# Designed miniproteins, single chains, continued (4), part 22

Each design is a single chain, and the fold is of that chain. pLDDT is the mean over its residues in the fold that is shown.

## One batch from the design tools (miniprotein)

Design m12732
Fold by ESMFold2-Fast:
Structure m12732 (fold): chain A 99 residues (1-99)
Amino acid sequence: DDAALAEKFRELAEEAKKLSAEELIELAKEYREKAKKASGGEKELLEKIADLLLQEALKKMVEEGTPAEEILKVLEEFNELSEEERKEALEAIEKHLKE
């Protein structure tokens, strides 16, 4: 199953570049839920897939000019952020938007 997941990961990495930010967010949520039900190496691989899909979604949201607060809401859906982590994430997003 790990070999099948690795092959699926390679396919998804290429397809992720073609998906909308909304589609990537929904797919990342699906893989996070699959990871919760898995164990060992399968869980780790599914968590990595979900993280990479989320990273591509966030990149597209930034490229589309999505407000930093909306991008932060997506991050909070996938990660438990402390107040300081929230501030750091917001500053990082704002810095990237000002490049």
Scores: mean pLDDT 73

Design m12733
Fold by ESMFold2-Fast:
Structure m12733 (fold): chain A 100 residues (1-100)
Amino acid sequence: MSLMEQFDRLLEEIRASTDPEEVDRLLRSVVALIELLARTDPALAIEAIERLGELARTLSPEQQANLAALMRMLLETLEAEGADPAVIAAVRRLVEELEA
């Protein structure tokens, strides 16, 4: 299974879930996949971040705050590793959008 196929399945599971704890676990898994994509395929990482941003608009305020915290931690990791500046910019944009 490709990383993007795994990503798509996780997004679908988040949309289908009514359990806040399950959503939190799935969001952590999604962020971990984006981190891996950022290292292996920056263009797909940007696409994944954009698609996660669309999903985030359907999340509760509490879930959006939890996602913002996870993406903030990812931003710090990617900046420390000297990751692709376009990926860093995409993560920063999503954090700003979630905190608005």
Scores: mean pLDDT 86

Design m12734
Fold by ESMFold2-Fast:
Structure m12734 (fold): chain A 66 residues (1-66)
Amino acid sequence: MIPPFEWSEERGLELLQSLPESTLLAAGLSRADVERIKAGAPLSTLSPEDLARAKQILRLAGATLP
């Protein structure tokens, strides 16, 4: 069980990079933005819709997003 953590772009990117590509695609992220995540690009480079989906994944994984 993953303990709750405060949301941060660095920690969020690290968590997203740990997820399988298939999981990110199933969550509705585009292939291009999944490749950006895997390459370590800043989350701000994602499309607004994919960034919102990424934040939702992080929130479901225990991140606090105020």
Scores: mean pLDDT 73

Design m12735
Fold by ESMFold2-Fast:
Structure m12735 (fold): chain A 82 residues (1-82)
Amino acid sequence: FEELHARVVARAEEALEELEKYVSSLDLTPEQRAILEKELERLRAKLEAIKAARSMEELEAAVAEFIREGQRLGQLILELQK
């Protein structure tokens, strides 16, 4: 479990860092940027849940929530770029 948990945390951290960098590169209004920053804070909270997981069941649940929030943020970025 510990080795798998460490690898999942590392991948989630990398994904979040890449997404934060991407959002920073976007040409956004201050209002649009504030919306995306709030969504990034939610995604960071899901990463903390992954880090806090103590069982395979908790880890799977936390990862599922992280992926769901990431997909939601991606959809929001597409909507704001229209």
Scores: mean pLDDT 80

Design m12736
Fold by ESMFold2-Fast:
Structure m12736 (fold): chain A 92 residues (1-92)
Amino acid sequence: MTKEEADEAINQITTAVKQSIEDPAASLKAAELARQLGEKFPGVRGTFLNLAKLLLQAYQSQSNPEETKRLLERANEMADEAIAMLQVGADS
């Protein structure tokens, strides 16, 4: 993994999660991106797959705003963990 690839992935996932918080309908696209990033970065795969699950659950829970907000808050925390792992991996 290069630093440039890690920086691009960080920018992509940060933007996607932010868009999902502003519009939960965007969380389906964000979940697919998280899954793809997990395949691209095997060292962070588990964290990205957990992020994808939370984003998909947020998309499916849109009829319950409180549950959707809680799932997106957890997704944001999981994205921060994935970002930290990408930063460490790029320095290794």
Scores: mean pLDDT 84

Design m12737
Fold by ESMFold2-Fast:
Structure m12737 (fold): chain A 61 residues (1-61)
Amino acid sequence: SSVDEQIKKVEQQGQDDLSARIRDYVAANPDASLEEKREKAFEIVKEQQEQIDKQIQEILS
């Protein structure tokens, strides 16, 4: 597969993982405030972006 195809797969999997992590957090913490949910969502987004960037770097190496 081309490098571009590999990167696209990593990005798609990253989106799926992000959605699942946010969903799982909300399901596990139904009593969390809106502020707590927002803070956790930002944390998850940051962590997922760092993971995607690392995987892309590995593909490009």
Scores: mean pLDDT 83

Design m12738
Fold by ESMFold2-Fast:
Structure m12738 (fold): chain A 91 residues (1-91)
Amino acid sequence: SEEILERLKATETFKVYVSKAKEYYEKAKKAKTKEEIEEYSKKAIETLDELIELLKRVVPKTEAVEKLIEELKEEKEKIKKETEEILKKLE
């Protein structure tokens, strides 16, 4: 349900975790050392993993919850790929 999806995205918990992951990812993109890029990227991914685990505990299991988990997994893969490209440019 689209209404359930909107309500889940409007929760403070969802917003805080997504904002935190985005902040770490922005720090990774602005970092000048390989170590800092890897550290901030890892923190962004770990923050999204924590949110995914929280969503897996939501009852009832709805299509909206499953869709959010899928979107977060896609964002995690995007961060991973973009981080790998940034690291390649430093070589």
Scores: mean pLDDT 82

Design m12739
Fold by ESMFold2-Fast:
Structure m12739 (fold): chain A 109 residues (1-109)
Amino acid sequence: MAEEAKKKAEEAARAALEAGEKGGLVAARSATLGGQEGAKEAGGLGGELAAGSVATAGGMGIAGGGGSTGGYLASRAGGESAEGFGESGAEAAKKAGEAAYRGALEGAA
């Protein structure tokens, strides 16, 4: 479960990075917000912590590297949450990654 959630988050991170190149800050913002919503849907402590990690990583990425970096770091934070928070973290990371990917596509459109 955790390894699958990390894979999903990593794939979403790459998709968000690619979308960020075309959509810039809009794609990164959408990925960050989508990731936070996905993490909150997972619920519990893992969901809350994953949402916080996504928000922090996305914000720092935007400030330091612009849109693509923001999207990438937000998705990656979701994946890393899977290892720290067990099953709750794995579910949060998976949903955060999927939401980040969806948000990146919407932002790039």
Scores: mean pLDDT 61

Design m12740
Fold by ESMFold2-Fast:
Structure m12740 (fold): chain A 64 residues (1-64)
Amino acid sequence: MEVFEGSGEEARAYLETVTAPVAELVLYDAEGRVLKRFTEPISVTTALAALHDLQPARVRIVLE
C-alpha cells in the first residue's frame, strides 16, 4: 500500500504516473477542512476529475 500526500498540482502529476486503482482519496481546502472523501476504490480518471473540479489545497492518496 502506497500513501501520497501533497498539493493539488503534485497529486495531479503523481496520479498521471499511477497504473493502480486509488483505494482512498481525500481532498482538503487551505484550512485543512475535507472538501471530499472517497473511501471506495476509484479509477485514476475519477481521481483526476475530482482534483480538477474541487481545486484542493492538499490531497491524500492511498493506492491499492
Scores: mean pLDDT 83

Design m12741
Fold by ESMFold2-Fast:
Structure m12741 (fold): chain A 109 residues (1-109)
Amino acid sequence: GTLVAVATATSTGQTVTATGLAVAEAGNSISLQLELRTARESKTAPVVTAEGVGENAVATATVTVDAAAGDRVTAVATATSSVPEGAVVSVALRGADGSALPAEYRHFR
């Protein structure tokens, strides 16, 4: 099944970095695709696949885009798991100084 996390924030200038995290329970696999979009560009990280052998499967991806102060930035983290029950996906947005950006979060299953 597929899980989606979406975060939308306003840039404070220079760049915005998105970090996606997908976790599945031991014995299951999970794949993560992370896309970061502005009005000017869209960047997608290579798909990351993880398998849980004796411990949880953890997939992480990071994407950075150029974004001027006031630009709206949307990150979409899509996780696909063999067993979506117990699986989670999240995304975080950070400004050029590494500080967390105030963001609106939405999750879909």
Scores: mean pLDDT 82

Design m12742
Fold by ESMFold2-Fast:
Structure m12742 (fold): chain A 97 residues (1-97)
Amino acid sequence: SDLEKEIERIREAARKAYEKAMEEIEKEREENPEEAERKKRILEEIKESLERMIEAIERIVKGSTVEVTKETIKRRTGVTLPDDTSLEELDELWRKA
């Protein structure tokens, strides 16, 4: 949960930085439309790369949460869960244990 909150914080910070950079580029568009378009294209590529990185981190964090939850259930109940058990199914089982 704390790691998920930090990921959301990073996502929001990235979003705000992107919006601010886009506003500055649009202000430059009146003076130099070619340079503004070039900067916008570079910023879009950076945004796409950052979104892919955040998604990869989110997948790793979710995977780690599933693994830790499965190990904790096994220690407390002796039950070994299937590898394809979803995070939602684990949360339901944890609440019932």
Scores: mean pLDDT 71

Design m12743
Fold by ESMFold2-Fast:
Order: sequence, then C-alpha cells, then structure tokens
Structure m12743 (fold): chain A 71 residues (1-71)
Amino acid sequence: SNDDRVLEALREATKPVWSELSPEEQQAVLALAHEITRKRGRISEEEAERLIELIRNRDFRAALELVRSIP
C-alpha cells in the first residue's frame, strides 16, 4: 500500500542515522509515523511519492505538514 511504502521509506531514512538526528528531528519523525498511520487508506500515489522524496531529503517537517494536510 502507499502507506506501507511511505513508512518503509521513513524507516530506511531514519533507522541508520537515528542517534545523529536532533531531538526536534526525532520528534518530527515520530509525529510523521503517527500521522501516516492515521491517514491509512487516504494517501494517494502522488502524495506518497512526494512524501518519500521529502523523507529521503530529510525534510521531515515538510513531510509532516504535507501528511497533516491530507483530509
């Protein structure tokens, strides 16, 4: 699913570098994972691709804002 693809990208981007992330970034990642789970079944393919791009660029704040904007 789109949700699973985004969550997997988030895990791959953050797990190897978790200790290198600031406390603020860690909080954003946890909030992002929670919001993706809450929006299960509502994330389109286009939204998933954009979220994965932001996550890979470590722009977790923009990714969080995007997922929160999904109805």
Scores: mean pLDDT 86

Design m12744
Fold by ESMFold2-Fast:
Structure m12744 (fold): chain A 78 residues (1-78)
Amino acid sequence: MKIEEEIKKEGLPEELKKMALAIFKESLEKIEKAPEEIKEKNKPVIEEIKKENGITEEDLEKLSEEEIKEYLERARAL
């Protein structure tokens, strides 16, 4: 939640930005694997978060599955 607000700040270190992006992408994958009812309820929230934070599909694709795992582990260590 608050990490998503921080991704909007230009002054964040690249590592923190990648960790925030990895958390967001992991959340998206969990929602996509959820039942259709949950996906429908979360679609407007996901689109709003993407728009507010300037997150594009390209940004999500920049992180490999391995990088996402590594950054999620680092974020949890913070």
Scores: mean pLDDT 68

Design m12745
Fold by ESMFold2-Fast:
Structure m12745 (fold): chain A 87 residues (1-87)
Amino acid sequence: MESLEERIVAAAKALGLPESVGRKIAALVKQGRLRKEDFEAAGISMETVRRIVAALGLDTSDPAKSLLDAEIEEGVKLLEEAVKKVT
């Protein structure tokens, strides 16, 4: 299964953005650094974040929340799979 990081990088490439932009966004998501200031410090505009969120099929009304929710959902699925192995 494709990770959220791999999906973000693929979305950036599909939008004609450098792979480095996708990797920076994926790193910020993994670190939980999803505030506007965190993206701006990385040289990434909120418009770029919104376009990537849209390319992922996620809600663009709050792109930072949509990315955080997707990261949490991935973590929950991994935990559920781990629990099923020991139960």
Scores: mean pLDDT 77

Design m12746
Fold by ESMFold2-Fast:
Structure m12746 (fold): chain A 76 residues (1-76)
Amino acid sequence: DALADAEVGAAVTLSAVADGRATPVARGTVAEVDGERVIDDVEPVGPAPPGATAVRFEWTGADGAARSTELSLVPE
């Protein structure tokens, strides 16, 4: 789970990564459902750029530190 260390209620920014550039596409809030961390209340910020190869999730940890994780959209 990419959000296992995220605090429930933390704001998460989702950015599409294309050609090494991250573009914000949505925001949401970390929620817990059946013991798993999910992103709830997802609000679109803008369209994903063409050719996006990954999605970056950014949040503030319980210690106040900025954290991020990235999920590949292309299996190659």
Scores: mean pLDDT 74

Design m12747
Fold by ESMFold2-Fast:
Structure m12747 (fold): chain A 76 residues (1-76)
Amino acid sequence: SWKDELITLFYEALKGIDLSDAVKSEVLSIIDRSKDWEEFFKKLSELSGVELKDIDYSNKEEVLKAIREILEALSK
């Protein structure tokens, strides 16, 4: 499922980022409650305050980069 792919990308993006357990739980909750990639990134953008450019969800590298940028913002 797209959520299994997203969870895999989330943990890949999390490498080298020191994120609190509370924030990790909130992101995982957003993944669980989101219906698609667009809603996930909308909610994650709202949580982090990061403005995202249009994302090609078929491009794994672009998706990973966007997730990483948001997680880095949440770690500050």
Scores: mean pLDDT 81

Design m12748
Fold by ESMFold2-Fast:
Structure m12748 (fold): chain A 93 residues (1-93)
Amino acid sequence: VPEEVRRLALEVVRTSNEAAEKIKDPKLQRELAILSTAASLVLVGATIEPSPEAYRQAAELVERMADLARKAGDYETAKRFEEIAQRLRELAS
């Protein structure tokens, strides 16, 4: 479980970096960076003290990142964030 959480945290960061290169709107880029940082901090906390609430909070943040990618027209990245959020919700169960 800790390895799965670390993998998801890395995938959030990697996917966010890829999305940031495609997003040309500076406001959307800043919002994505803030959400990515928040999700990563929650997931790092969860590697020390696993919590269903932490996984749910991370899923909610990643779902908001999917919405930003969709607003930027990057539907492939939005789908990838939705898949990450679903995996996090499964860990919260």
Scores: mean pLDDT 83

Design m12749
Fold by ESMFold2-Fast:
Structure m12749 (fold): chain A 87 residues (1-87)
Amino acid sequence: DRAEAIAEAERRREELLANSSPETQLLIRGVIDGDREAIREVIDLIREKAKPAGEEFLREMFRELARQLRELGREEAAAAFEEAAKE
């Protein structure tokens, strides 16, 4: 059920925020709020971490994250991740 999946994702996100470092919390909040600098920093971190998996994996990951952000109503972040997937 999609509603259950969304509720579970929301709960897990809140748990991650509560258990994250202050720097990680600020970065996640920036992405949620549509902060271009925070969004760019997260995209760069994902690129760095996913380098060993290759470009196809990286593009699919960006597309999936963009889809999830759009489902959460985070259009600015979703658009940035969609553009990252095209590069």
Scores: mean pLDDT 70

Design m12750
Fold by ESMFold2-Fast:
Structure m12750 (fold): chain A 85 residues (1-85)
Amino acid sequence: MEALLAAVRAVEADPVQARVLAAILHAGELTPAEIARHYGLSRAAVSEALNRLVALGLITRRRGPDGRTVYSPDPAAVAALEAAA
């Protein structure tokens, strides 16, 4: 649990990563293009943030309809963070 809280705090220190994480937690599932459009971020910046969040175990990457890549909150990480709150 402390590792997840530390990961969230590290993400909060980076404005781009914090915004991308908040967007996914709020929407439940988003494509990189949707994130880039809604927040005025470049695709490169979104990709870097998404890769970091996946590496931290905060979100998961999956194949959505029509072969599009989608990102959603990691269910175990969300459950652990909600239990800690």
Scores: mean pLDDT 75

Design m12751
Fold by ESMFold2-Fast:
Structure m12751 (fold): chain A 95 residues (1-95)
Amino acid sequence: MATITIEGDEPDAANRGLSDLTGELLREMGVDVVRFGSPHTALLRRLTGLLQRAVEQGKRFPESMESIVVGKDASDEERREALEKLISQVESLLK
């Protein structure tokens, strides 16, 4: 099972709520989530919507999925790229 760690700033309660929900949905899709947070609220909202659809359709990440690790000392660009990678993977599952 792949492990996801994306550590980032949580600018407000709405962003924290999206991060928490995203982490729960990722776990339902078969990945372990250690930490999940990003200041990129619009990307989090997009990812959350896609994950909700994937979970509703019974989709899961493939066993070949690589772990994603972005620590708190990483750049916001690295966090954005990690979120975009997750979005692309979920979009591929929904095709």
Scores: mean pLDDT 80

Design m12752
Fold by ESMFold2-Fast:
Structure m12752 (fold): chain A 83 residues (1-83)
Amino acid sequence: SALDEALQALSDAIAAAQAGDEAAARRHAETLLELVRQHPELRPFILGVVELEIEAIRKSTEPIPNKDAVIAFLEELRRRLEA
């Protein structure tokens, strides 16, 4: 489903950002944004998931590679989804 594809793209974007692979993170983010453009009904749900992911990463007591960069990436993705 489009929802499953969007959630997979978000997961892949986060994994790439944690790995420091900015090009892959951007590619997966563009895939997610295009899916939301094609299926606007997904936007409120995906926005909620992105917000939840930001909070989960911020509250994590485990070492997250590139944590500040990952948070900044997700905040920018959230802004682009709101537009």
Scores: mean pLDDT 88

Design m12753
Fold by ESMFold2-Fast:
Structure m12753 (fold): chain A 58 residues (1-58)
Amino acid sequence: SLRDELEAAMRRLAEVGHELQRLLDDPTASQEEIDRVQAERDRLLAEVARLQAELDAA
């Protein structure tokens, strides 16, 4: 269901958010790694917004 997809996307978003925080707390992390994880988080945020809009439109 759309709700299950939204819940899965939100869980992935939380995981990526934790990874981003870990990288930001790591002085040896490369800017390339940080940028990659930020891009993935932004993609997941857009996916969550899309799924929420679809659920609200149903």
Scores: mean pLDDT 85

Design m12754
Fold by ESMFold2-Fast:
Structure m12754 (fold): chain A 116 residues (1-116)
Amino acid sequence: ADAAMEETLREALREFLERGLLSEAEVEELLAQYERLRREATAENLEGAERGWGVRGVSAAQLAVGVTLAMLIARVLDRAGLRELAAELAGRVARAAMASRLDEVRRLVEETIAAA
């Protein structure tokens, strides 16, 4: 469910902050980007429905969480000098979130923490 995806993002941001992998300013930046992406995706889905184009099969929450987690993972791993792993795990978490694979999203967050 969308709420579970959003909660997973909040839990990840909290853990990365607590472990010193992200600063408070970086968490605020990522939350602001998440909120913007979610609002924009919601507006696009509403416009598509109103114009008869349909609604995306991916929810606004899944898309916004997926993109935000991908940015988080890429930032943390690139900072650790793990650029190839950053690209791979960021891509995988975005795809997992958009596919509602919550357990895979959580596993990829844990792999990022272990590698950093």
Scores: mean pLDDT 81

Design m12755
Fold by ESMFold2-Fast:
Structure m12755 (fold): chain A 78 residues (1-78)
Amino acid sequence: MTAEELRELLEKVKDLLPEESVRLLLEGIRAAEEGNGEEAERKIKEAILKAAELAGLDPKELEPLAEEYARKLVEQLL
C-alpha cells in the first residue's frame, strides 16, 4: 500500500472514523513520507486504537495487532 492509496482509502472512509483518528492517520502518512518511521508507527497505532475504542472494542486487546499493522503499513510507505 502506497501513501497515495492510503490517503484515497481514508477519503472514502473518513465519515466512518473519529476525527482524531483521521488526523492521526494523515499525520502518520506525512511522517512516513518524511522518513520518520518511528513517529509514523506511533501515530498510526494511536489512530487504530482510538477508532477501536469508539467502535466499542477493547484497545488493550487490539494493541499488539495495531502495533503489527502500523509497523507493516509504515514499511510499505517508506
Scores: mean pLDDT 78

Design m12756
Fold by ESMFold2-Fast:
Formats: C-alpha cells, sequence, structure tokens
Structure m12756 (fold): chain A 65 residues (1-65)
C-alpha cells in the first residue's frame, strides 16, 4: 500500500517537474532550484490532503449505500 503511494508520488513529482521545465525552462541553477522547491511543495500538499480525500470518499460511499 505505502509502496504504491510512494511510486505514485515519485511519478507525479517527475511529471510536474517536466511540466514546469517545459513551460519555464530554467536559465540558471537558482531558477532550477526554485522549480524543484515548488514541485516539492505541491507534492507535500497533495500528500497531506490524500488521507482526508480518502476519508471523505469512504464517508460519501457509506452515506450513498
Amino acid sequence: AMAELERRVARAREALRHFYEYQNPATDAAQKAAIDADVDRHVENGLKALPYAREGLAASRAAAA
């Protein structure tokens, strides 16, 4: 279960990084570091929201049943 989550996080992080590099190519090391930091922040926020999303989904399904 955790291994699957880690794999999804790694893939999402890589996809986000490619997206940012494509739209805003880093011209120096500082810009590259800023993109990496933004990607990490979004991934962390997503991970923090994931347990609540799972709980909410389970509650919705229980209420619908």
Scores: mean pLDDT 65

Design m12757
Fold by ESMFold2-Fast:
Structure m12757 (fold): chain A 65 residues (1-65)
Amino acid sequence: SDAEIERLIEGAKRGGLLQGEGITGDASDTKVEVKIEGNKLVITVTAGDIKKVLELDIDELLSPG
């Protein structure tokens, strides 16, 4: 549906915003890593000494129906 597509675009924008912060000058030591583990999309964000991991269920985001 259109709403699902919009949410995927927002997720992509959120990833792009971390790179955009580098352009605007606020975060020079930020690294974003994305990988798929089984049925989960794992996003790891590292900023200096801070590391955060987000796990999203692919079944919820990309369910075949």
Scores: mean pLDDT 57

Design m12758
Fold by ESMFold2-Fast:
Structure m12758 (fold): chain A 63 residues (1-63)
Amino acid sequence: MEEELLEKYIAEGDAVLERLKDQPREVILQGALKVVNKAKKELSDEQIEEVARHVADRVRELL
């Protein structure tokens, strides 16, 4: 249940960043921030940290 929601947000983050990978740095960062902010509404603090870390690592790979 909670694990499925975490996996959903990680997958959404990957999909958003894949779509934005050719966009300017500012657009990539804004996309990443939107995913994390959306996750904050449904996930625990520990799960939000996991999503944020995954998204940050993905952004670092694109920049």
Scores: mean pLDDT 79

Design m12759
Fold by ESMFold2-Fast:
Order: sequence, then C-alpha cells, then structure tokens
Structure m12759 (fold): chain A 62 residues (1-62)
Amino acid sequence: SDEALAKAREEAAKRALEAAKAGASQEEVRDIATETLREAGFENARVQVTEDGGEPVVLIAE
C-alpha cells in the first residue's frame, strides 16, 4: 500500500542518514537504504545518494 511504501522510504532514509553520520561511504549508505526497502517488500525501488552541505541525501523512487 502507499502507506507501507512511505513508511519503508522513511525508515530507509533514516537508517541511511544515521550510517552516513557514522562515517559510512555513499555505497554503504545506498546498500543500507536498498536492503531496508527490500526487507519491506520493495525490491524494485531505486536509491540515489546525493550531497547537500557535505551530508548525503537519500532519494528513493520506484
């Protein structure tokens, strides 16, 4: 459902951002976000990591 996808995106973004603040690479951040979405059942979701003020910003799309 749309609510489940929104929750999965929020959780993926949160975990990815926490990893980035802990010093994870952009590749690790993307992997964490992708795995979180996969665990929620969204295997086709695409993750893109960008930069904003030196911190990664996670963008998630299907």
Scores: mean pLDDT 73

Design m12760
Fold by ESMFold2-Fast:
Structure m12760 (fold): chain A 75 residues (1-75)
Amino acid sequence: MVEVKLVEPKILEVPEEYMTPELRQAIEDALRDIERHNKLAKENSGEEAQKAIEGAKGTSERLNKAVQDAIERAK
């Protein structure tokens, strides 16, 4: 039995003062991408589902880095 766990994006809390239009757009784009990958993982099985999960994880990691970098730049 292959247990497929959907990727829940662990979004860092961003104070509004650090929220740029570019960061907001990046968050929205990443959330849509993660949802698309999670849907593919849920609708597929085996190797295809695994690739979708890995894609969602990659997007989540990139989003968290972008958020952290934006906060550091705005300090």
Scores: mean pLDDT 71

Design m12761
Fold by ESMFold2-Fast:
Structure m12761 (fold): chain A 94 residues (1-94)
Amino acid sequence: MYESENPERQEAIRFTAAAIRTIGELEQLKLLIKNKAPKEERMKTVDKLDKSFKDAVKLGLSEKSVKEIQEQLKELAENEPDEEVKKKLLELAE
């Protein structure tokens, strides 16, 4: 598979990996905010989420899924106590 260079398989793998990373980082961020984890850890998770979400969108994430993730990001921002982290989440949701 790694050496086969099949474009359809490679695109599907890249998309699936980016989508799974996006969902995982989103769920991790929800837990970190709920458990009042250190700001540095929350910021790091937002950075990972930003990268994975942009990758997923570039690889063909549906408009419906993009909108659903953006709404979840806005909800997370409302529950985020730190203004810097909140601003970054709102920027990601646009």
Scores: mean pLDDT 79

Design m12762
Fold by ESMFold2-Fast:
Structure m12762 (fold): chain A 64 residues (1-64)
Amino acid sequence: SEIDNLINSTKQQATQAKQAGDYDKFKQIVRTGSDQLVKLSDENGEDVTEVFAKLQEEINKINE
C-alpha cells in the first residue's frame, strides 16, 4: 500500500542517516515521514494512531 511504501521509505532513509551519524537528518526524516503519514492516513480513511504506531515501532527497531 502507499502507507506501507512510505513507512518503508522513511525507515530506509532514517537507517542511512543513523549509519552516517547524521542525527539531525534522522530526526528530520522521521518528522517529515510522520507528517506525510498523517496526510495519507486522512486521505485513505486509515486510523492515524494505528499507522503512526507502525512507523514508531520501525523507528524504535533502528534505535535498538
Scores: mean pLDDT 79

Design m12763
Fold by ESMFold2-Fast:
Structure m12763 (fold): chain A 109 residues (1-109)
Amino acid sequence: SMLEQIRRETDAAIAAVRAGDVAAVERHLKALVELIKGATTAEEIQAGIDGLGDVADTAYRLGNLEAVKATLKALVEVLKGLPDSTPLSVILKAIGEILRAIGYILDLE
């Protein structure tokens, strides 16, 4: 299912953050963004945004500024690609995760 693919790519991105492998983080973030772009339900889009938030949180906790920045870029790309039919609650969730990631970057610099 789409939710299983989103979870798999989220888990892989988190594992890459823990390994300090920024190139692997960027690959899994790109895959996660493409899954979100292909999502047809608000539940799937929301799960993907939650996954990106979890990646940013893990990167922040480990002090990995490059991984936080990569996740912010992924969140912005998701927001840009959201269909016009997307519920306002999901849009606000994406914006909230972007603002949180910006806060993480400012704290780590």
Scores: mean pLDDT 91

Design m12764
Fold by ESMFold2-Fast:
Structure m12764 (fold): chain A 87 residues (1-87)
Amino acid sequence: SVTRAIGYLLAGIGGAIHAAIEAKRGNFERAEEWGEQGYEHALLGYELSETPELQQSARRVAEAARRAAEEAKEGNGEEAQRAGLEG
């Protein structure tokens, strides 16, 4: 449903923002965890989205969260922070 898709999208956004916050704090392991969770939730939002607009939003959030997790894993705190804030 649209409500469930939006719920997962918001959870994905939260994960991306938390990843950015933890990366700014230098907590790269925590940033990776939040980014991975945001990515998973955004993917569920994408699958549940019934409109191209919601699918595009969910894809954008998934990409932001995934990049934040990847950059945090590599120890790139500034890039992880930037990527997470794109969501």
Scores: mean pLDDT 83

Design m12765
Fold by ESMFold2-Fast:
Structure m12765 (fold): chain A 70 residues (1-70)
Amino acid sequence: DEEKKKLLEEARELLMESSSKGVEAIGYASKAVALKDQPIAEEYREKARELNEESLRLSKKFEELRKQAK
């Protein structure tokens, strides 16, 4: 089933992108902790939050495509 294969490939790409955003979020969260007493820490916290939300959104799309591929 070619359609099922395409859905799985698209799901894989979403999973990879979700993972990448999650890693970036962890990076910014770590920087925010390291610079906790500096003004830039708040900017890093906001970036980490946004990236984490994006990662979750992509993860949900992955799950939907995975279900469609059944």
Scores: mean pLDDT 83

Design m12766
Fold by ESMFold2-Fast:
Structure m12766 (fold): chain A 75 residues (1-75)
Amino acid sequence: SPEERLASLQSALGVKVPQDVQPLVVNILEECKKRRASGQPVTISQQDADTLKKALGDVAFAYLQKCGNIKVETS
């Protein structure tokens, strides 16, 4: 479930995701799941990337990008 995925991510990163950021994280994790089979990257906006960096910190965000095959939109 989305709740279980969020809990697993929080445990892996050693961080607690703020409640207002949880829907964004859940949405990204579901997109990562859908695209994992095809090997396609998940593209997020610069605004979403900035929100995640502020909420999770640079190290946790970098880990999420690497594991989720996440790209930030250019321009």
Scores: mean pLDDT 78

